# Designs tried in a protein design run: designed miniproteins, single chains, continued (5). Part 32

Each design is a single chain, and the fold is of that chain. pLDDT is the mean over its residues in the fold that is shown.

## One batch from the design tools (miniprotein)

Design m17158
Fold by ESMFold2-Fast:
Structure m17158 (fold): chain A 103 residues (1-103)
Amino acid sequence: AEEAARYAREAGEAAREAARAAGRAGGREAAIAATAAGMASAGAYMSADIALKTGDAEEAARGARGAAEAAEAAARAAGTEEARRAAEEARKAAERAEEAARK
């Protein structure tokens, strides 16, 4: 569970970066996506903490995937290279969390 939780936190951090990038891009759609990515980031941290406390690695993987999906939406709304890079990092972290949860 520790490995999956670590990657869930990494996905949460990347989603937060995507949220910041979308916030800087401006516009209504980017602002909404930034808020959603920020919430998904918080959710990934919560899922990591739950996974560590309960041993439920699948919980961490779910949180990481939610963060990656929200980060990707923020990158699409922002249309910036910075946001796309953050979404890519969130996606990789989610894939690693899912791999760790299968062990």
Scores: mean pLDDT 87

Design m17159
Fold by ESMFold2-Fast:
Structure m17159 (fold): chain A 80 residues (1-80)
Amino acid sequence: MEEKKKIAIELLNAAKKAREQASTDPVKALQDLIDTAKKLNPAIGDAIEGAARKAMENSVEEGAQAGIDLATKAAENLLK
């Protein structure tokens, strides 16, 4: 129970940091988010990477946004 809350908080912090860095370097922001998510939960990290890579077919900015959005939703689901 406490483990899920810790993962959720760390994932929200990673998503917040990615949002702050995305305006300067969206590729680095996304990669740092994916790396952090994979360390916290490999399945969540893989899902974020997959969604971001698909969105990146349109633009890097869309990829970063998709990754941040999915990380936030995953964290919210862990807090249920």
Scores: mean pLDDT 82

Design m17160
Fold by ESMFold2-Fast:
Structure m17160 (fold): chain A 93 residues (1-93)
Amino acid sequence: MELIEEAERLLKEGKIKEAAELLLEAVKRATTEEELRRALRVLGELIDKAKTKEEYKLALEAAMELVRKSTTVELVTEAIGLALRAIGLLLDM
C-alpha cells in the first residue's frame, strides 16, 4: 500500500491536503480488508489534523469511499463514524 504510506508521511509533515488527496486515491484502489483498515486509521489521524473546508471535504469523500468498499459491520461502522465527524467539523466552520 504505497499510496497509504506516502499519505502517512505527508500527514506527519503537516501537508494535510496532499495527504487527503493520496488517501482518497488509496481507498479507491484498495482491494483487501487490511488496506481498508489501514486507510481508516490514517483517515482518523487526518481528520484530527485537518483545518480547512477543503481538507474536511476530502476526508468526507475518503470516508464515504471506505463505507462503499467495506464488507464488514465493524469497518462500515467506523467509516460512518469518521464521515459523521468530518461533516460535524465542516458544519462548525
Scores: mean pLDDT 83

Design m17161
Fold by ESMFold2-Fast:
Structure m17161 (fold): chain A 59 residues (1-59)
Amino acid sequence: DKEIMDAMNAGNFEVIKSVEDLHLVNLGDLNDEQLKKLKELAEKLGDKELVEIIDLILK
């Protein structure tokens, strides 16, 4: 979990393998580019709830 968090904070979302890993990300610490990248991964993994949350943040 710590390793995944550190990688995501560095912008490396390729380490995310599951929906649970997506929920470890602190959305408030991400910039718009990182949020858009995370949204694409959430869509690919089928996490529709996280997609909606990110859309609200980016609005």
Scores: mean pLDDT 72

Design m17162
Fold by ESMFold2-Fast:
Structure m17162 (fold): chain A 95 residues (1-95)
Amino acid sequence: SNEERLRELVERLRELLPQLPPTVQKAVERLIEIVEELLENKTIRDAVLAQAQATMLYMWASLHPEDPVYQELRELLLELLGVLTEIEDELLAAQ
């Protein structure tokens, strides 16, 4: 279920990409790559890297509070961070 939620959030981020400035697009594409590596490798390191990238993007999106596209990005990133925390907890419990 958390893997399915993660895949859904990645797809929603991909749908948002064309609406973002080029520099932000590259940062979101990098986040998607890290999340896809997490889904394949299932390592705590990948979960931590994904959380770090998502947190950085959330901070940048927060500089544009009145932009509806950045509001949607912030909402997706908050949901993503919640799911990533759950996945990290599952990976830690499996050790």
Scores: mean pLDDT 86

Design m17163
Fold by ESMFold2-Fast:
Structure m17163 (fold): chain A 74 residues (1-74)
Amino acid sequence: SIEEKVNELRIQAGQAIAAGDKKKLEEVAKQLEEVIKQAPQNSQALLTLSTVLDELGKEEEAKKLFEKAQELHA
């Protein structure tokens, strides 16, 4: 399911951040982008991608995704 894939990607993102693995973060970002194409209102996927993009130095993109995720949760 999409929920299972998002949870898996959240775990992988956290591990990659802890390890400083920028290549793995880029791979996780690509998979989250594909999830968001299928489920654009999935706040967990949006929030996870925001965190990954922020860690990759893409601050403006990260902020937009974070704001969208917060709006959907409100």
Scores: mean pLDDT 86

Design m17165
Fold by ESMFold2-Fast:
Structure m17165 (fold): chain A 63 residues (1-63)
Amino acid sequence: MRERIEREAEIALKIMKAAVYKIAGDYEKAAEEYEEAARLAEEVDPELAEKLRKEAEELRKKA
């Protein structure tokens, strides 16, 4: 249970970093952070991982 909570916190931090880069217009870095968050999310929330990958793909189209 503790390991899962630590993983969820790590995912949240990556999502926050991606959001900051997206607001700054750095779509390439934002996509990279969403991709890392998606990779981490695969272990705890596959549905969230899929949503994060789609977000990264859309950002790469804008980069």
Scores: mean pLDDT 80

Design m17166
Fold by ESMFold2-Fast:
Structure m17166 (fold): chain A 62 residues (1-62)
Amino acid sequence: SARLMELIARLEKEGFSPEEIVRRITKLAREIAKEKGVAVGPDEQTQAAEELLREVEEKKRA
């Protein structure tokens, strides 16, 4: 989705490698999907990317 690609681009600008982004999003998306009782889809990947970016921004603010 366009939103997921936008979030990935922002994570790359924050200094994450493409490999690290894929690994972290995949791991977190699986956890989100498990909590929801569904298979991993674009919604879970987008939520994972948003949560990862939020954590990065909160650490920069602190």
Scores: mean pLDDT 81

Design m17167
Fold by ESMFold2-Fast:
Structure m17167 (fold): chain A 61 residues (1-61)
Amino acid sequence: AAAFRAALEAKPDSALAHAGLGAALRALGRDDEAIAAYREALRLKPDFAPAHAALAETLAA
């Protein structure tokens, strides 16, 4: 119950916003800042698949 409530209070928009910021930073060639933004998205929502994929691609570049 408490864990479920905490998960619902986790703001999906916060993780999405950080992932969006990461994508924008990648477009500007600021890969180190993009990596930091994707890591922040994953810290907020560890199961957020778009951030996992984007982080892997950015690290491989």
Scores: mean pLDDT 71

Design m17168
Fold by ESMFold2-Fast:
Structure m17168 (fold): chain A 86 residues (1-86)
Amino acid sequence: MVLKLVFRGVDEAQKQRLLAYAEQLRQQGFKVTVEVEGDTVTLTVEGLSVEQEIGEILRAIGLGLDGAEVNVKIEGDTTTIEVTFP
């Protein structure tokens, strides 16, 4: 399974939290690809189970989701979670 996390409208503190979370996942043995484009951060994680862990993932990142729009798409073996900050 592949989990794709897309965060749009992120500030510098949120970018640092996302990069720290990606490094934490790499240390746990997951294959993680990080892409940063302006205020958008994309994390692609291979081997992570997704449906019960979405809330745990967002809590582990430590992002406040107040006012954020969250969209989840499941397509075959790929789950995409898009978070858009105000």
Scores: mean pLDDT 74

Design m17169
Fold by ESMFold2-Fast:
Structure m17169 (fold): chain A 54 residues (1-54)
Amino acid sequence: AGTAKRRDYLRELARRFAEGSGDPEAGELYLQAVDAEIAGDSSRARKLREQALA
């Protein structure tokens, strides 16, 4: 329970990270990772996060 509010919060944080990072591709990958987790694709989300942080 409570995961819907957490997902909305994380998506908003990811969006703000993308805007503030100065690296739009890294920010976009992080947003895609959050969306993949929301969709239930944890393996894809993990790979996208690793790419964003590399």
Scores: mean pLDDT 72

Design m17170
Fold by ESMFold2-Fast:
Structure m17170 (fold): chain A 85 residues (1-85)
Amino acid sequence: MPPGLQELIKEVEETIKKAKELIEEGKYEEAAKLAEEALEKLEKFEKEYARLPPGSPELEKIEELKKKLEEIAEEAKRKAKEAKE
């Protein structure tokens, strides 16, 4: 595994859980911020390790986590706008 990848995956999975809990609590802006910060960390890691073979399990996991974070961020941002109306 590339250095720090397992730790990053674990941190992102924990962030996904926290962001979902924040959405349930109505803390949409905090949830969106956490999801966006986790996305930036994954994108930086992907750029540093862009030479991983296509279709590697590690790249597939990163892509899956990115999609989940994007969905959470979009949901949180949408609900934050609705809550301020």
Scores: mean pLDDT 77

Design m17171
Fold by ESMFold2-Fast:
Structure m17171 (fold): chain A 61 residues (1-61)
Amino acid sequence: MYIEKGRKALEAGDYETAVVAYTKALEENPTPEIYRLLGEALRKLGATEQAEKYDAMAEKL
């Protein structure tokens, strides 16, 4: 549910909402896929350093 919310927000260019939605998804079930999605949304916001950290978290899982 939150993953779909984040994806729709990302497609609409609402990157802040995408980050919030993916963060909620991560709180419910931390998976490599959700870490990657959060990284993508953060990269779109220009938070490149944080995006790289979440990408690394996805690789560890």
Scores: mean pLDDT 80

Design m17172
Fold by ESMFold2-Fast:
Structure m17172 (fold): chain A 80 residues (1-80)
Amino acid sequence: MVSPESAKRLQELLLKGLTAASKGDGEKAAEYFEEAARLAEREGLKEAAEYFRKAAEAAKKGDYDSAIYYASLGGEAFTS
């Protein structure tokens, strides 16, 4: 099971990533989503990590709708 501290860290990273995306800062959004992917990998959650990487890639391209979509799927996979 994911630790409460890892779950809290993920929530902080996703909030920061979504906030950066809402400001049009794709590079900052990507950095936070890449950290979320690394956290998911450390917890052994491959599917969540893959979604967060897709979110980071979308954010770098300025595709914030796709970034938000993939970040949502990653968060769901991280908690399931």
Scores: mean pLDDT 84

Design m17173
Fold by ESMFold2-Fast:
Structure m17173 (fold): chain A 63 residues (1-63)
Amino acid sequence: SAMEQAYQQGLDELGKGLRAWKAGNYEEAAKHFEKAADYFEQAGRTDVARFARNLAKLAKEKA
């Protein structure tokens, strides 16, 4: 389904954000976490979208 596809894209973006975070690239991490949140919203997964938004905020604070 479209929601299932959006959820999988959200997980992919979350993974990219975490890899960027581990590399110390916090600006790049924030962008990926924001994309993840958008995909999770499209998937109807508000709780995980909020989680990804919080990760984006933390990444911006570290940049």
Scores: mean pLDDT 90

Design m17174
Fold by ESMFold2-Fast:
Structure m17174 (fold): chain A 55 residues (1-55)
Amino acid sequence: SEEERRREEAYRYGRIVGERYGLSEEQIEELGEWLRDNPESSAKEIKEKIEELKK
């Protein structure tokens, strides 16, 4: 479905962004899964999630 496609694209995007921000593999996976669940997230929300994961 269109929704499943967007979720998978969001997951892949989250992994790419996490890697670029120097997150660990576990944090990269967590960011990817979070974006799969929240595929319409803004750049601000993604940045806030990255900061949360680094704590």
Scores: mean pLDDT 85

Design m17175
Fold by ESMFold2-Fast:
Structure m17175 (fold): chain A 90 residues (1-90)
Amino acid sequence: MEELEKKAKELHEEVVELVKKAAEAAKKGDYKEAIEYLKKALEKWEKLAEVGKELAKTLSPEEAKRLLEAMEQGLEDLKKLLEEAEKKLK
């Protein structure tokens, strides 16, 4: 459990940093670079979702449902950010 929590925190921090780098690249008009960072963030989020499913097994049914819903929302948000960045490419 503690090891899964540590992996979840590390993966979440990696996603946050990648999203920040994508935002900075987008501000400079470097949408190709922003897309690469968002794709890496999506890959890290997919790994986080796997860890989240394992953590959910150790939680109450209510807490597990909230965690899994949060994982699904994060995935959709990242996909939307990627789609918006791709639309900016000429």
Scores: mean pLDDT 83

Design m17176
Fold by ESMFold2-Fast:
Structure m17176 (fold): chain A 60 residues (1-60)
Amino acid sequence: DELLEEVMRKTGLSREQLEGLVALAKELGDPDFAVALAEREMGLSGEARELLREYILSQL
């Protein structure tokens, strides 16, 4: 999955961390909350944030 590899590279998040964020987004029904949490904790760039958002939405 090219998107998964790109998100991991750009965010520094592991596959397990990304799976946790996807699960959180599904449970809350709020992908933007999961993205905002990761951005706050990891200090993501705008580009990395948008890629993470795209990935999470693709998994919902």
Scores: mean pLDDT 81

Design m17177
Fold by ESMFold2-Fast:
Order: C-alpha cells, then structure tokens, then sequence
Structure m17177 (fold): chain A 65 residues (1-65)
C-alpha cells in the first residue's frame, strides 16, 4: 500500500480484520463497523481492491480474496 497517515492505516487494518471475520460486506456495513461514513468506507475498500487485498462481488459486497 502507499504511505498512509497512521490513523488511516489503522482503520484500513481494522477493515481487513472485519472483512476476515464478517465475510462479504457492503461499504455501508463496513462504515458502520468502523464508525466512518459510507463514502470513507468505500475509499478504504477501493484502496484494498487496488492493492489486491479485497475483491468486490456482483452484488457490490467486498471480501478477502
């Protein structure tokens, strides 16, 4: 991943943990779990997909590869 602020990196690490535990999640569900907006959760998920750390299914949900 690119260099990220410590707070953003910690939230992305938390997002990976949540995806591993909860299975496929929407950006809204991840946002609620992280305490961030759906838009912020969508940015984290796009970063994870671009890095090959997450995949998006046909229903718009995200999971680990």
Amino acid sequence: LDSLPAKTRARIERAVDILARAGPLSARELGTALGVSTATASRYLRTLVAAGLAVRDAAGRYSLP
Scores: mean pLDDT 77

Design m17178
Fold by ESMFold2-Fast:
Structure m17178 (fold): chain A 84 residues (1-84)
Amino acid sequence: SAEELRAEAEASLRAAEELLEKLETEELSKQEAATLTVAGVLLAAEAAYLAELAGDEELARRAEEVKRRIKEVGDEKIAAAEAA
């Protein structure tokens, strides 16, 4: 149902947002930063896909924004760890 898809999208988005917070706030090794970035992108992409299937355009837009931010922060964190 659309309700179940929306609930799954919201859960995946919350998980992605938690990983984004870790990427932004924690001191991470290159491997840790890469792992969190990949996991976060996949969770945000799943949230966007499920939101689109549920017809929730606002939730899909938020998920795509979180995915973009995870890529940005993750890439910066990986680069910083490589330089250390």
Scores: mean pLDDT 89

Design m17179
Fold by ESMFold2-Fast:
Structure m17179 (fold): chain A 101 residues (1-101)
Amino acid sequence: MKEKVEEKIKEIEEVAKKLKGMERQQAMIEIAKTLSEEEKELIRELAEAATAAVRAAAPNDSSLDWGAALDYVLLYSYVQAAESGDPLVAGRLLDEWIENA
């Protein structure tokens, strides 16, 4: 299961590199829509765990994978955007996370 989520994160990274603006937002939301309810719940748990780890980490903790933490939070934000029908929700949630990290 975790390996499948990591594959979805790589798909998102590839989409982010190739697309911009609304096309990128729609592609990310489509990827999020392909997730099962079990995978969505796992992504939520991973995003919450990553957020907790980021907040608990020492300022120079090189063992913390900041990129992976951001990817989990970003993926979960697109899951929430897909469920709300508003692509702007993803950006808003990510901005809130960055401000509170």
Scores: mean pLDDT 68

Design m17180
Fold by ESMFold2-Fast:
Structure m17180 (fold): chain A 67 residues (1-67)
Amino acid sequence: SEVDELARKLAEQLRERGVATSEAIPKEWVPEIQEKVKELLPDRELGFNIAQVIGDPDKVTLTVVEK
């Protein structure tokens, strides 16, 4: 699924850079993506930040950081 693909991409970026930011995504995907990223990186303490997309109230940008 697109959610699984995005979660893998974010986990990969986090492994490479210590921070990963998504493109604009439906806000409804956020809880599932957060859980999938945690499952992919179970030994890491993760922080999540959500920013609204200007002009599109149904979309957000999700940022993942390693604490």
Scores: mean pLDDT 85

Design m17181
Fold by ESMFold2-Fast:
Structure m17181 (fold): chain A 112 residues (1-112)
Amino acid sequence: MELTPEELEKLREFAKLADSVIAYIDELLKDPSLTEEQKLALEAVKLFAEAIRNFLEGNYVQAYENLKKAEEIAKKSPAAKRALDQVRESLGPEAFEKFVKYLEEKAKKEGK
């Protein structure tokens, strides 16, 4: 499945947001007083943001791996699940599902 120019532009908008989120999280992760739950929540959101960035860079397999790692952290941590749910709400559930579907399809095509 080929990405349309409009779909690619939407993903670029997501990457711009993702870069800002990654930078903010990296700053927060420097705080040594973070609880394990807070750290897991931040790591899950960062992995999701890195998935968006890697997807746009053409690193589809790495992007999919980052997405799967974020989901696995969310399964083990209520704080991480809430953080990813908040990202989904902020991006819009439809946009989130579309991104996940395209990422899975692209990773499958590149990784066989």
Scores: mean pLDDT 75

Design m17182
Fold by ESMFold2-Fast:
Structure m17182 (fold): chain A 75 residues (1-75)
Amino acid sequence: MVKSEEEALEKARELFEKYGPPLRLRLIHDGKVVASVTVRSPEDLEEAVRRLIEEAKKSGAKPDFKLEAVADGRR
């Protein structure tokens, strides 16, 4: 769960450092994926997070989102 855009960006940076590129970020609301983006470099993290939040706003501007990372790199 993220409370602000800054917190979402910080979480995304942690996930990127932990799992590495490419990193799929998903916003989940009510158990459903509302938005997703693939990040391939740390320079793209800020814009990717901003884009995710913008898409979530378009779908209903709901305050309670869960940010998940999916690493497609199972070894």
Scores: mean pLDDT 68

Design m17183
Fold by ESMFold2-Fast:
Structure m17183 (fold): chain A 71 residues (1-71)
Amino acid sequence: KLELAKKLFEKGLEYFKKGDYEKAIHLYQLAIELAPEDKELLKEVYGNLGKAYEKLGDYELAEEYYKKAEE
């Protein structure tokens, strides 16, 4: 499950680079669902969720995810 979660996270990063922030967010959320106990992966995913929501103008959600990335 962890390897699949990492692949979904990597795919999300590809969509983020293409400017498809909604698809990136969806893939990031799937990665969390597959590996909710992996603290290192969760920190990386939460940080990137914050960036994606910031790109969409959702500053409240961006701040919340940035805080989760810092614990």
Scores: mean pLDDT 84

Design m17184
Fold by ESMFold2-Fast:
Structure m17184 (fold): chain A 111 residues (1-111)
Amino acid sequence: AAPRALLVLGREEGAKARIENVGFLADQATFDAIVAELAERVARGEDIKDLVTHPAAGELARAMDELGLPGVYAANTTPEQLEKAIEMLRELGERTGHQAAVDELIAALRA
């Protein structure tokens, strides 16, 4: 599991975008469950971009600071964490058949 990839995915779910959920999603079973849920939503016609990116990431970082947590829950990921997120997004694309949409999202994340 790559926790930063789960944070990119989890931030789209505003009601679940809390420090306790998005900061600590780490195990493989939790990751697989989230990817499966997102794959079902894509199969129902939701766009992958709407499910995996969220403009309120900066507000989440501020909430972490207010709770006295280390301010390393970055709006931006490290290069290594970004590459792991890209691998997980490619897996989602393969499971759903939406590789083209995933490639566009990967390009946006690298910009």
Scores: mean pLDDT 49

Design m17185
Fold by ESMFold2-Fast:
Structure m17185 (fold): chain A 72 residues (1-72)
Amino acid sequence: ATQAALDAQRRAGERSGEAAELAVKPVNEEIKKLGLTEDTPENWAKIDEINRKVSEEVQRRLAERQAQLAAA
């Protein structure tokens, strides 16, 4: 393995960890804000929607940050 390959793998792991950390808090805040505490199919669908949107936003922001760092 080359150092470049190891560095790329490490950065991918760091991004994955950041994405998870950035997603958990907003998801939990939205669940509480919308009162989605009951175990119902309607609440499950809404929680899935929130998870999807938060994950998409986090991935978008991480990609923008990567582009900024590459340009610097």
Scores: mean pLDDT 68

Design m17186
Fold by ESMFold2-Fast:
Structure m17186 (fold): chain A 100 residues (1-100)
Amino acid sequence: TYADAALAAMEKLRAEVEKIVKDPKMSPEVKEVAAQILKEVDYMIKQIKANSNNPALVTNQIMLLLASLREREARSTNPEVKAMVAELYKFLLDELKKLS
């Protein structure tokens, strides 16, 4: 289903974010922002699973996450945080394009 494919994309994003959180080479600020994103992704996955029969709600959760990532990138003054968030945004968009 569309929800199953969207969940697969979100689970792949989760794995990428978790790698950043666990990477000993990443700065503390990058890890802190990545940990916040991980919590948001976990919440969105939970909402999608609870509402898998509602494609509009699944789409809205994904759009909210994309908007959250854009806002984090825009508000950060740290170029490493900006780059990390931009990469996660691109990763999620590329995964979602495969569902078209």
Scores: mean pLDDT 86

Design m17187
Fold by ESMFold2-Fast:
Structure m17187 (fold): chain A 78 residues (1-78)
Amino acid sequence: MSKEELDAEVERLARAMRIALEATDEIAAEEELSPEQYLRAFIAAFGAALEVLDRDPDASEEELYRAALEAARRAIEA
């Protein structure tokens, strides 16, 4: 992996992580989440944001947030 490829991947992961945290915190503000539910919601949100970025690297923050929020909500439903 070149430095440019690594830097791009770090930026991608950081963006997905930020969106996942924002989406999970939104759900936590609406519902009382256990630490286990928060972790499951975050992992699902992070994965969903990464999947959107994999399909469309230019995806808007709104699109990423929507996908992350949907995945997080689904994850806490068990």
Scores: mean pLDDT 82

Design m17188
Fold by ESMFold2-Fast:
Structure m17188 (fold): chain A 55 residues (1-55)
Amino acid sequence: SLLEELAMKDLGLSREQLEEAKRLIEQGASDREIAERLGLSVSNVSGFRRALEAE
């Protein structure tokens, strides 16, 4: 989807990291836990979560 392509570009995520982030969000993981697991900032994870929820 366009959302996935934009998230990869804006957050610098690989497709594998994007898919793992989506899975962790669905499992109820916190933004902090996802950020620590993927080596991202909490703000980047929070932005991605908000984008998914806006769909």
Scores: mean pLDDT 75

Design m17189
Fold by ESMFold2-Fast:
Structure m17189 (fold): chain A 68 residues (1-68)
Amino acid sequence: GALEDLENALKELESDPNFTVEKVGDSTIIVTNKGNIQKLIARTLQLIGEYPNLTVTLSGDTITVSVK
C-alpha cells in the first residue's frame, strides 16, 4: 500500500549519503540535496517511476514524497 511504499522509499533515501532525509508526520518525506544536482534529478525520476502510489515533487533543491 501507499504507506508501505513510503516506508520503503524512506529506507532507500536514508541509505544514500547524497541526501538529508526528514519524515514529517506519517505521510510525508522531505529530501534535501547535499550539493549534487544531477543525483537529485536522477533520484526524483527514479522515485516517480518506482512509486506510482506516492506523489513525488521536485522544488528547488528539495524532493517532497507523500502519500496520495
Scores: mean pLDDT 83

Design m17190
Fold by ESMFold2-Fast:
Structure m17190 (fold): chain A 56 residues (1-56)
Amino acid sequence: TEEELRRLEEELRRIAEELNRIFATRPRDDVTASPREQELADRAAELQRRIDELRG
């Protein structure tokens, strides 16, 4: 499961990078989470749960 863990961690890192990019380019007058931000946050939570399961 080490290979699976590595893949999940890499995907989680990719999502974190995309979220950081969205935050960096966000207009100052847009204070609400976009559907894209919510989707990425939900995906990150799912990946984190799976990582925790694999780590035991």
Scores: mean pLDDT 75

Design m17192
Fold by ESMFold2-Fast:
Structure m17192 (fold): chain A 55 residues (1-55)
Amino acid sequence: MKEKAAEAGREADAAGVRALLETGDPELGRQTGHAAAERQARELGVSVEELARAS
């Protein structure tokens, strides 16, 4: 679980960065990364806080 959570956290962070680079909007980047983190946490059956701690 920890390895999967860390990988999911990195993917969520990367999604936010990509959105920022593509749109130039840091708020959109943050929202995209946060949404990806929430989705990944639900898929793994953990909380977003646990996902962030594993990263």
Scores: mean pLDDT 75

Design m17193
Fold by ESMFold2-Fast:
Structure m17193 (fold): chain A 90 residues (1-90)
Amino acid sequence: SLEEIIKKLEELIEKIKKVKNEEELDKLIEEAIKLLLEALKDPELDKDQILRLIGLILQLIGLQLEDLPLEEKKKKLIEILEEAVKLLKA
């Protein structure tokens, strides 16, 4: 359900805040991508929500490919996931 995906995204944001290395952060980006792809299958999403969600998935893929300092990468990941939670609650 969409509610369960939102809960998992909120739990993931809390895990990201505690991450101390880039390898663990990369795995959490992969988990985030999987959760947003699952959300994309929800039949209650409107066209605007679908397009914005695709945009967020592409941002996560881009972030995974970027060589950034850990704290900057964490900040960007949290911002993307907070936007995803906000989008899915609308």
Scores: mean pLDDT 87

